# Designs tried in a protein design run: designed miniproteins, single chains, continued (2). Part 84

Each design is a single chain, and the fold is of that chain. pLDDT is the mean over its residues in the fold that is shown.

## One batch from the design tools (miniprotein)

Design m7107
Fold by ESMFold2-Fast:
Structure m7107 (fold): chain A 70 residues (1-70)
Amino acid sequence: SEREQLIEEFEKRMKELLKKYKASPEEQAFAEEELERLKQLAETNSLEKVEEYGEKVLEGIEFLLEQRKK
């Protein structure tokens, strides 16, 4: 489904972010927990809301990883 493809895309993008920043096991666990929350949200929310929440999650994780770099 379109919803399943959207979640798969966010999982792929998250995995690429974690690899790019060489995320620690703790950072990886946090990101995985955030993805699980997104999947739960996807069960009861519109595609537009899921996309918005997914983008916010990726933005937040990338921001935290970038801050660690400095």
Scores: mean pLDDT 82

Design m7108
Fold by ESMFold2-Fast:
Structure m7108 (fold): chain A 76 residues (1-76)
Amino acid sequence: SMAQRQRDAENALRVAKELIEELKKAIESGADPSTVARLITAAYIAAVAARYFGHPEAEQLLEEVKKLDEEAEKRF
């Protein structure tokens, strides 16, 4: 149903935003590379799910995850 798809998109976007915030904190606090890699992977999966369900903000979150991944790579 369209209503379920919209809820799935909103839920995936919320999870992606939460994971992105956790990722930013992990990078800032100097968390270990495995923790950062796991958060990048989780945030990417959540953002892709939001895109799959059709959330209009999903592409912006995917770009943000990519930028954070590039920032993390410069440190490791």
Scores: mean pLDDT 87

Design m7109
Fold by ESMFold2-Fast:
Structure m7109 (fold): chain A 97 residues (1-97)
Amino acid sequence: AEEAAKHLEKAAELFQKAADLSTGEVRDSLRGPAGAARKAAEAVKNGDFLTASIYTVAARVHIVAARISPDPLTPEAEKYVEEALKHLREAGKIIDE
């Protein structure tokens, strides 16, 4: 459980870093998954694994909006997004198992 929270917090930090490297609509779109990952981490810490699972899924859904934007992510921002998605997957495995 604590390991899942750490993965979710790391995902939130990485999405925030990607947002900080981005501008306009892409920046705003990346703030969504960052917020969702933070809420999932809080839910894990409170033992609310159902809410944690919901927000983990929401973070993955929100990132699709950022990636379909006509403005491309910078290579550095894309690296942070890919690392964040790996942390979301690891958290999801722990929560769902």
Scores: mean pLDDT 77

Design m7110
Fold by ESMFold2-Fast:
Structure m7110 (fold): chain A 55 residues (1-55)
Amino acid sequence: AAGGAADDAAWARMTPEQVEEGYQKALEALKQAGMEDENVPMLERIKERILAAAA
């Protein structure tokens, strides 16, 4: 979930390039942990939310 505090506002400051970089890093971490199947769709949903908020 997005943090309850709007103070951070990190999502609003992210460029699409930064979002992609963070997504790739998170994917690699999940792959290392062997958690791809359940968590990759969740990561994609989060990415969509961030991009929608940036529009």
Scores: mean pLDDT 67

Design m7111
Fold by ESMFold2-Fast:
Structure m7111 (fold): chain A 102 residues (1-102)
Amino acid sequence: MTPKELALANAEALIDLAEEALKNPNKAIALTSAISLAAAAMWIATSSGAASEEEMRKRIEERLGKEIAEMAVELYRKYPNEPLTPEEILELVEEVKKKLEK
């Protein structure tokens, strides 16, 4: 397996975990986890050069739906560099919480 193939496989595994996270009966936890995992999949795939932002957005939309894909892209664009600092992670959590408020 090439490094790019491994990165893409890891990104797909994160999308699999996001699909599983959506089964959580707590909607806030389900959506926060799914969006965070989908954004992480974008960072892994794009930073490795395994996939483009648009290819990953399409993959996420096909598997998790348009709403989660749009939120994951928004978070990825806000924090395009990995690794995130602890402060950036806290800001990310607060932004996702706001998106999940009624």
Scores: mean pLDDT 73

Design m7112
Fold by ESMFold2-Fast:
Structure m7112 (fold): chain A 80 residues (1-80)
Amino acid sequence: MASKEELLKKVEEAAEAIKAGDWEKMTRILNEIFSKSDAALRTKLGEIVSDFYLLLKEGKSREEAAEKMLEKAKKVLEAA
């Protein structure tokens, strides 16, 4: 399995892709994270990604939504 540090770096790269508006790159990085995560971590990260899309629907900026997603993902990875 990928290390916690490797997954954290990929989450940071996904957040930067979101801020840049590169949805294709974001999707590719998220798929890599999910493929390298166990079932419990995938479930928690999936909930965080769902929350991210809800923030966008509420009218939050991509930058704010990306930062909140990154913060939540870091907490989950640090607890794992």
Scores: mean pLDDT 80

Design m7113
Fold by ESMFold2-Fast:
Order: sequence, then structure tokens, then C-alpha cells
Structure m7113 (fold): chain A 76 residues (1-76)
Amino acid sequence: AAEHAAAAEAALAAGDFLTAARHYRQAGLLLFKQGDLKGAAELFRRAADAARRSGPEGMPLAREAETLALNAEKLL
């Protein structure tokens, strides 16, 4: 989880929003699997935000990440 979050931060700093979104999504899924629902929801929110910043090609990922965040939040 930490490795994907770090990779997402690096991609974000480089302006590669779509790659950042993919890494945040993977980090969120790993935390969700570990039972860290709060951490997972936070990372899914970051994934959705990065995906929206990538333009139209990121919109499907943004919708998916938003849904994942809502699902994790409902389980809190």
C-alpha cells in the first residue's frame, strides 16, 4: 500500500495524473483488503481527484474510485 501511495505522489508531482490515479486506486484496494476502511476511502478519494484532473480519459476511473470510496465509507 505505501509503495503505491509513494508512486502516486511521484506521478502527481510529474503531472501524470492518470498514473497517479491508478496507483492511488491500487493503494486503496490493498488497504481495503487489510481492513483499513478509513485509509482505503481516503486513497480512493485521492484516486478520483487525480483521475478527474487527467481529463476525459480519466472519467471512468474517477467514477469507479468515487464508488469505491463511498462503499468503504459506508462500512465505517
Scores: mean pLDDT 82

Design m7114
Fold by ESMFold2-Fast:
Structure m7114 (fold): chain A 103 residues (1-103)
Amino acid sequence: SEEELARIAAVLTEAMIKSEALLQELRRRVAARDYEGLKALVQRVTGRTDITPEEAYRAAVIALQLLSENSKTIASMSPEEIERLHLEIIRKQKEIERKAAEG
């Protein structure tokens, strides 16, 4: 679900703030569209085994997007606040898609 995706993205964002090496690895794997490598990375970071390679890629993209747009504020946020912000971004994207479909 989008809510589960946001939760995973929040954990990845928190981990990237704490590890430059992880941030660089995520950037490389996203750029290469390394879906299987991203699944393994998400499993390593979050402990979750119930994620598809495509969902791992989406979570990584969302996490990187949030970090790039909010780098100064995100470092002071709790994991719950980061999850909430990810959900807002996902909901805004869905609203844009809905309006485009309606004309």
Scores: mean pLDDT 74

Design m7115
Fold by ESMFold2-Fast:
Structure m7115 (fold): chain A 100 residues (1-100)
Amino acid sequence: DKERLEKGREYFEKGKEYLERGRRLFEQGKLEEAARKYEEAIRYYEEALELTPQNVETLRALAEAYRNLAEVYRKLGQEEKAQAAEQQAELVQTAADHLE
């Protein structure tokens, strides 16, 4: 379905935009703001995957967003949240690797 593919790509591109914004905030030491942007990136990537469930590029981007979120949580001293985000990153990365 062309419409589903186009909408999935739109959500993927929004996810990338939020991931980049999160990275910039992280470099500025704005950790809480960076976490919020990474959470938005994850939300958009998950919406993209609802439309294209086995899209390897989106799964890899989602895993990267979870790894970045885990790093932010560690710097904030939120180790339990960091560990949960890392576990999600590994799960999503494994799914992507299985599809290649």
Scores: mean pLDDT 89

Design m7116
Fold by ESMFold2-Fast:
Structure m7116 (fold): chain A 73 residues (1-73)
Amino acid sequence: MEEEIEKVKKENEERLKELSKKIVEEIKKLEEEEKKKGKKKQQEVAQFIGRQLRRIGDAIEEGLKRLRELKEK
């Protein structure tokens, strides 16, 4: 059981790293689009950040749920 918990933790860390990479790339893309349009789209940026934070939260919740299930059974 402990070995399975450690494996799930490592898998969750790798998934979070991948999500972080994608978030950084999308932020860079938005910055480039802002420069091209000559004005800031603060509302779109705020909505994008909100969506990414929700995705991170969902990934953390799923990871915690999996760990919780492994500990209990």
Scores: mean pLDDT 69

Design m7117
Fold by ESMFold2-Fast:
Structure m7117 (fold): chain A 63 residues (1-63)
Amino acid sequence: MLPEVEEAYRLIDQGKYKEALELAMKALRISKTREDITAAIGAALRAIGELFQEALKTGKPLK
């Protein structure tokens, strides 16, 4: 797994979802294998899901 994907999951655990999403998107751009691409997509989707849940909790629109 790319170090960027591992760091993205760490940022998610810390509640830094926007930073995690940006790092997951960077990992996706540099991914060359199917496994790396799948892992980067997984991290990005997890970060998006957490951002969506936070938006619902605060009542603020995503955009």
Scores: mean pLDDT 78

Design m7118
Fold by ESMFold2-Fast:
Structure m7118 (fold): chain A 86 residues (1-86)
Amino acid sequence: MVLSDEEVNAAVADIYLALGNWSYEKGDYEGAIEDYKKAIELFEKANDLRGVAEAYENLSKVLEKMGKFDEAEKWRKKAEEYRRKA
């Protein structure tokens, strides 16, 4: 069985989402941001709107922990937008 490019991108995005969660739990907020951004790009390529929403929500939580509340709210609103379209 050969996976489609969309399936491959979604699978790799899930890995980056998990890596970002692990970095966040360790207090590596910069690493978490990088991993969540990679997950967003890959979920967008996969047309996985739910995955994009989850990654934006997690990105907003990291930014909130860093005291970047305006940026966190921006990404939280993006997550809500993608959740409604999924």
Scores: mean pLDDT 83

Design m7120
Fold by ESMFold2-Fast:
Structure m7120 (fold): chain A 120 residues (1-120)
Amino acid sequence: MVGKLVAAEILAAMGDFDEAIELVEELLKKEPSALVWETLGKIYFKMGDFEKAIEAFEKALELDPDFPWAWLNLGKVYEKLGDFEKAIEYYEKSYKLAKEQGNDLLAEESKKLLEKVKKK
């Protein structure tokens, strides 16, 4: 499963969004998970489809409300929309969860984004 999600992210990085979405939607039909929904949200975010990105990240959080990557990415969407108050809220949530889970890499990323947005 991880290999197919990585393939979808590579396709999206190359601009092959339709193929990336098709691959993730196939995974959602077979094995829906917070990680699969979060990957779909990242693809839509890269496409600039912020409404679909939000929907996908919210679906990830319905399955796993303690998934710090979904909170981080939801913050990135709201930052792009100019809603800095929500971006701060979601980055703080991601940072707290990442620290609680011992994910130092994600905690550092969340903190950097939080400091950046607070200066706006």
Scores: mean pLDDT 86

Design m7121
Fold by ESMFold2-Fast:
Structure m7121 (fold): chain A 65 residues (1-65)
Amino acid sequence: DFEKAYKAGKEKALEKGYSEEEAEAIGLSAAQAVELGGTENAIESALAAGDNAGAEAIKAAAEAA
């Protein structure tokens, strides 16, 4: 469920200290990664870039979907 994935990703980003606008963008990207079946690749890419919050948001989105 895209909506559940988006909400979970956004909530995780907010917990990590991102602004509402940034959290919306992170949540949307995380939900899209889940929908396309690319969650493992997206998590790996985020971690390689040092984006721990993005990686956690994708994980939260995948668990909620």
Scores: mean pLDDT 79

Design m7122
Fold by ESMFold2-Fast:
Structure m7122 (fold): chain A 67 residues (1-67)
Amino acid sequence: SALREEAERARAEAEEHTKLMQKLSDEAQKSTPEEARKLRYEAMKHGVQAGSLLSKALALERELAEA
């Protein structure tokens, strides 16, 4: 149960970071070059965090499947 809840939380957090990454990337395409640089940097950070959280969720889900 605790592992399942942790996996679900990690997936939900990964989805939020992916959503923010997409929003910031879309805003960057419509911005000035200077603003676009800052927005792309923020989008990249959210992308990295989303990837890390998804990897954690997948590892926890594998442990749950083996139990």
Scores: mean pLDDT 87

Design m7123
Fold by ESMFold2-Fast:
Structure m7123 (fold): chain A 78 residues (1-78)
Amino acid sequence: SLVEEAVKTVDELARAFEARDWNRVGELVTKLNEIIEKARKEGKFDEVLEALRAHADTLPPDVAARVKRWLERIEKER
């Protein structure tokens, strides 16, 4: 599902961020944005957004803060 794909992508993003693999972080941010656009087109935007917010609290605090800021930006801009 899009929810499962988004959650897996965020977990990969957290690991890449901790590894300081900035190229991989950029690729995963792009992938995550593509998942969000697909979720919007399929009417699954709110389900994916809420799942990612809930999942963010399971991440390291610094990564959680960045993910939550990104989610707020997406909600406000689009």
Scores: mean pLDDT 80

Design m7124
Fold by ESMFold2-Fast:
Structure m7124 (fold): chain A 66 residues (1-66)
Amino acid sequence: MTYRLTLSGSVERQIGVVLRLIGDPHAEVTREGENTYRVTLSGSEAEIEALVAELRADPHVRVEEI
């Protein structure tokens, strides 16, 4: 599954989100803009759903399926 993430809030908060994703062996992260990232998730459906739910719970993270 591939998602576009748009990050807002403080630099420290944005760095935290990026480091979380880079540290995930099933996530491939590509920077597309200053605050915009493309994320390709692999692994089980349950793992993908759990990570997407975690990201969507952050009000400073916009998650769009592409």
Scores: mean pLDDT 82

Design m7126
Fold by ESMFold2-Fast:
Structure m7126 (fold): chain A 60 residues (1-60)
Amino acid sequence: MAEEIAREVVKDVPEEYREEVFKKALEAARYALEVKHLSREEARLLAEAVAYQTESLLKA
């Protein structure tokens, strides 16, 4: 589940950033699902936010 969310979130991320963004998105999705017991939709939103922030930092 967490890996599926991370793959969905990074699908359109450029290849050069994808590995690092995927790692951060996966950590966020796992945290949301396994630690906080949030819904899949909530986990996806958190993973998307973390992916966006990570990609923005890598592009800067």
Scores: mean pLDDT 82

Design m7127
Fold by ESMFold2-Fast:
Structure m7127 (fold): chain A 95 residues (1-95)
Amino acid sequence: DKKKKIEELREKAHKNFLEDLKKLLERLGVSKEKAEKILKIVEEYSEELKKLSGDEAIEKLIEMYKELLEETDVEEFRESLQGLIEVLEEILEEK
């Protein structure tokens, strides 16, 4: 089943992404408490994103990035999140 193999690959990629994100947040000097909160938000949204597709998945990604903006004071990370939100909102407008 190709679908099952793709899902297993996505799960592995997601786990690697969370580990890399944790290391990045530590390098940026984000406090352990804030880093754990950011990771928890990403994990919670990722479980919902597994069930969604198309516009609904894009809307959920926008919600996630907006919530991450409330939790971070790192200017560079905030700018990246704002750029991602803008791109995703444009995709929703174009379908």
Scores: mean pLDDT 74

Design m7128
Fold by ESMFold2-Fast:
Structure m7128 (fold): chain A 80 residues (1-80)
Amino acid sequence: EDEKVQEALKKIDEILERAKALYDQGKPLVEVKQEFVKELNKIIEEMKKAGLSDQQIQDVATYALEKFDELAVEMREKEK
């Protein structure tokens, strides 16, 4: 259902905001990525339990990884 996909995407946005907060608190990018991947795996397991298709899960995971990569580029620029 669209509602379950929207809930998953909202959770992805929440963990991205948390990743930004952790980096702003002085955590190294490596640790921020580890926490992000940990939370993403929890969301993937919830999607599987919710009965989302493999394609829907892949699309949400791709969205999450692409958004984190954009964030990581910004973080690397600030490492100077």
Scores: mean pLDDT 80

Design m7129
Fold by ESMFold2-Fast:
Structure m7129 (fold): chain A 65 residues (1-65)
Amino acid sequence: MRKLVEEGERLATQGHNADKAGDYETAAKLYEQAAKLYEEAGDYDSAEGLRQLAEEARKKAEAAK
């Protein structure tokens, strides 16, 4: 469990950095990967939050095209 959460935190941080850099497509993918790891760890609240961030990043990516 702890390894899944740690990897999820790492991916979420990378997603946040991509979002700040304007790479919204990469941010969305990283947030989704992090959300899946949190869900597997049983942390559904964090997983849902990360899925919301992924959806927002995707909307930003679509708007930028």
Scores: mean pLDDT 81

Design m7130
Fold by ESMFold2-Fast:
Structure m7130 (fold): chain A 63 residues (1-63)
Amino acid sequence: DIEELEEKIKKLKEEIEKLEKEIEELLAKENPDEEKIKKLKFEIEELEGLIGIIEGLIKILKS
């Protein structure tokens, strides 16, 4: 159902916000862990990709 897919997108966006906060905390340090920041950025990209797939599914279901 479209509503279940929209709820899934909402939860994925919440996870992205948590990861963005972790990156902000790491960047606030005097010597930021660049490798860890890179890994967190990659996780965000993966979650954004998944949101795009789900949005595509919603579009198909509405067609």
Scores: mean pLDDT 86

Design m7132
Fold by ESMFold2-Fast:
Structure m7132 (fold): chain A 66 residues (1-66)
Amino acid sequence: IEEEIKKKLEEIKKDPSNIVAYKKLVRLLVEQGKRELAKEILKIMEEAEKKKNYKEAAEKIIKLVE
């Protein structure tokens, strides 16, 4: 599971607009019982969608999960 999370973080790092990678990351975090972290990531993604800027969101999410 941690290896899969790292893979999703690398996908996000390479393409910050990859919404599928964020959704899979959230699912993996929920499966690990990290529900509050998953909720925080969803909030960051919602803000990024409103701002049309995923680069900053990707950096914040990577820092939170690492």
Scores: mean pLDDT 79

Design m7133
Fold by ESMFold2-Fast:
Structure m7133 (fold): chain A 57 residues (1-57)
Amino acid sequence: SEINKELGELEKEAYSVLSEEEAEKLFTPYADKIHEAIEQKNYEEARKLIEELRKKI
């Protein structure tokens, strides 16, 4: 889906600008929250979390 594509692109960007440890520490909790929001069909929350993650990279 489009959300999964954006998440994958942000993951690639995070690992390119942050250390592997910092990228994993930042990305993993956001990925978990985004997947949970998708499971709950709360796409607005998933989008909000993606935007928040993007600003932290």
Scores: mean pLDDT 80

Design m7134
Fold by ESMFold2-Fast:
Formats: structure tokens, sequence, C-alpha cells
Structure m7134 (fold): chain A 99 residues (1-99)
């Protein structure tokens, strides 16, 4: 259905953004790179928050909760924790995608 197709396309776009952010994580991430990770996570969180407000999507609400924790970890410079949380959010989103 068109509604299912729209939701699936939104999920794929969110996953692509998450994956791009994940690629920024490195063992020796600079302070500037850490700030970019934080900014990108904050923008992603806002995008999902707006999507949840416009649509009753339980999956996106759970993803949002994980991203809020990832953003908190990134703000505290706990990059390994933030990376693991982002990977968890990606895995959760992947479970809803039909391949």
Amino acid sequence: SSLEEIAEELYRKIREIMQEILELFAENTSEEEQEEIYKKLARLERLIEESVKQQNVDLLEKVLEILEEALKAAKEKKLEEAKKLLEEAIRLLETALKK
C-alpha cells in the first residue's frame, strides 16, 4: 500500500543518515569530528521527533529513545557508547524493513 511504501521509504532514509553518522566514528576521533557527530545526531533526533509527532509510529518512538541516549553519550564524549547505541537503533530499524 502507499502508506506502507511511504513508511518504508522514511525508514530507509533514516537508516541511511544513521549509517553516514556511524561512518564518522573512529578510534582517534578529533574534537571537531566529535562536534560534527553531535550536530548530526541532534539533527537526526529532530527529524525523527517531527515524524513521530505527525505519525503514530511506535517503532520511530523506540528509535527516538535510543537516539536520545546516543546524543547524551556523544555530548559527554563517550563515543564508543554513542556508536553502540546508534548501531542498536540501526538494527531496530532494519527489523521493520522488508527486503
Scores: mean pLDDT 78

Design m7135
Fold by ESMFold2-Fast:
Structure m7135 (fold): chain A 63 residues (1-63)
Amino acid sequence: MISDLEIDKAIVIIHAAVLLQDPRLSPEQREEIRKLMDEAFKAETPEQVEELKKRVDELAKSL
């Protein structure tokens, strides 16, 4: 059974993957998004996922 945590992790990963398709991203922003995706794959708590959601939202706003 898929937990809410796994669904939230998947949403963060998908959002980050979509952002990586934006050609306006700097190399530094691309590296940050890749690290964020790695952290999302490793996240084990709702608090970790919530922090990652905030980070991906701020990256999206920077575009």
Scores: mean pLDDT 80

Design m7136
Fold by ESMFold2-Fast:
Structure m7136 (fold): chain A 64 residues (1-64)
Amino acid sequence: QAQKLLEEAIKKLEEGNYEEAIKLADQALKLAPNDSLLQGQAKLIRAEAYKKLGDLKKAAEALA
């Protein structure tokens, strides 16, 4: 389930739907809080989406 949310988040990021990409990545993080690889992937998706939206502070925070 969490992996499916990441795949959809990547698709939304590629489509330019950055707000939806962030939403899906947030859901993946909540479903798999102890999966280090998935957490890292979701953080990168969130950071890239925030950068595209112009929110550099949130982009940096997403990587922490």
Scores: mean pLDDT 81

Design m7137
Fold by ESMFold2-Fast:
Parts: sequence; structure tokens; C-alpha cells
Structure m7137 (fold): chain A 66 residues (1-66)
Amino acid sequence: SAEEEEKKIRDLIDEIFRNRESDPEYARKLTEELRQMALANPDIYDKVIEERVKELREERLEEKAG
């Protein structure tokens, strides 16, 4: 379902970020999986990325204001 796909995409993004510094090769493999999911379900992928970008933008604004 779309809800399960959205969750998988979010989980992959979080796992990639967790492993980017400690295990860059594993993070690269997860990034390729994320890319394949983006090709299969672009609308769901775009939604998740837009939500993530909004979160990061809000965090960035708090960092500058605090």
C-alpha cells in the first residue's frame, strides 16, 4: 500500500543518514535502494522528500534564531 511504501522510504532515509559517517558503503547501497523506490513510486517519494526538506528548513531557522 501507499502507506507502507511511504514508511519504507522514510525508514531508508533515516538509515542512510544514521550510517553516512560510520558506514558510507552501506549508506551508498541504501541510497541505491531509495533511488529504485523513487523510480517505482515518484509521487510518494516526492511527498516524503518535501516533508523532510520542510523539517530541515524549520530546524535551520531555529538554529539561526536560537
Scores: mean pLDDT 77

Design m7138
Fold by ESMFold2-Fast:
Structure m7138 (fold): chain A 59 residues (1-59)
Amino acid sequence: GEVYEVVEDYEAKTPEELSVQKGELLELLREVDEEHWLVRTADGEVGLVPKSVLRPYVP
């Protein structure tokens, strides 16, 4: 899938969300709504993260 970089630390507010740190690379699995994306971490965890803390990864 498409790879995105976390640009701002985020702490999960619900059980469906993931806590992510700035600089992590996430794989986009699906857009759930306009503000939340379903992503997979490098460790294989799957959950929702706000789109606002993600940027397309450019190698």
Scores: mean pLDDT 83

Design m7139
Fold by ESMFold2-Fast:
Structure m7139 (fold): chain A 66 residues (1-66)
Amino acid sequence: SERERLEQRGKRLVLEAGELSKYDPELAAKAIELASEGMKSEDLEEQRRLLEEAERLVREAKEKVA
């Protein structure tokens, strides 16, 4: 289901952001917060938006360590 897909996506984002915390702790913390809020959201649209923002931050952090 869409909700299960979004939940799995959120869990992956939390793990990735956690790994990036040693390079950019502020950005990583923000990404973890957004992904966690997204996974807890009861609104699928809000959940999707929060996870998309978390993905953007994770991507930004990855670019700094690549």
Scores: mean pLDDT 82

Design m7140
Fold by ESMFold2-Fast:
Structure m7140 (fold): chain A 81 residues (1-81)
Amino acid sequence: VSKEELDEEVEAAMALIRAGVHVLIAEKAKKEGNLEEAIEHLEEAIKTLEEAIASLTNPESIALLEERLEEVKKKLEEVKK
């Protein structure tokens, strides 16, 4: 593994962690009835994943982030109902 490949894997992992933290905060806010806060954090998770996807070139890392992005987008649509 080259340093460049490792740096992309770390970037993808960090994006997943940051997006995951926003999703956890959003789920807590939803449980507490704070739908506006839940929406805000899900939108931040989406933005985090989209920015990471735009910065990466590794197709496996991109596919992993795109899969997570799809899941977060579904959560956002469910909260808006």
Scores: mean pLDDT 83

Design m7141
Fold by ESMFold2-Fast:
Structure m7141 (fold): chain A 90 residues (1-90)
Amino acid sequence: KEELQEIKRKLLEIGKKAYELASKATDPEVRRELLRVASEAFRTAMDAKSIEDAKEGARRVKARLEELKTRYPQYKAEVDELIAEIDEIL
């Protein structure tokens, strides 16, 4: 119970940071992908029924960030910070 709530709290924080990063992004494609990351993180935080479900959602968020980092290396530093936060809950 406690562990699941902590993972959900972390996912809300990650989603909020992704949303803030999207608001600062000048690239419309980067903005769209960061909004998708935020949406996925928020959805997982709200809907996850178990630690396994929450970690599966976190893995999907991480995969999207890894793809974004590969396609847009100029955002690597900011994306790496978000990935590091996800790695804390995996």
Scores: mean pLDDT 85

Design m7142
Fold by ESMFold2-Fast:
Structure m7142 (fold): chain A 55 residues (1-55)
Amino acid sequence: MKEAIEAAVKAARAIAEHDGQDVKKAEERAIEIAKENPEEAKEQAEGLLKSLGLK
């Protein structure tokens, strides 16, 4: 779970910064989603981080 939350937060922050969105809100939403579906959230976040060169 902790790794899923960390990956989701990192991915959400990168996307929010790229899109000019509220980083704090994106991080809070990512934590909520990761708590509900930690395995799926981790896989999606890791895939996104890999595509952005952050993994």
Scores: mean pLDDT 74

Design m7143
Fold by ESMFold2-Fast:
Order: structure tokens, then C-alpha cells, then sequence
Structure m7143 (fold): chain A 69 residues (1-69)
């Protein structure tokens, strides 16, 4: 396993954890915190070259940001 392969696996695992945290926050009515969590996760995934995953997370951030208003 190369450092690049490890970084990709870690990034994917972090995305799953961040999605779980954001969904839990949303269930608690903390939509702003959920949106911010998805947004930060999306930015990190994009920096790792995981563009499609970043786009998915960004869309979820937008959805929760609308609910926070």
C-alpha cells in the first residue's frame, strides 16, 4: 500500500464518517452544523481528487443549508 492509496482510503472513510455525523446533526435539528460538516467534507474530498464524491457532499450541504433558514 502506497501513501497515495492510504490517503484515498482514509479520505473515503472520513467522508462516510462525516456523512454519518452530518445526518445525526440534521436529525437533532442542527441543519446549519450539518450543512457546514458536509461543506467541509466536500472541500477536503475535492483536495484529494475525489471530485464526484465532493459534488455529492456539496449538494447535501446545500439541501441542509436551505433547511437551516
Amino acid sequence: MSEEELNREVAEALALIMEAIADWLAKQGKYKEAAETYRRAADFMESQGLTELAERLRKKAEEYEKKAK
Scores: mean pLDDT 79

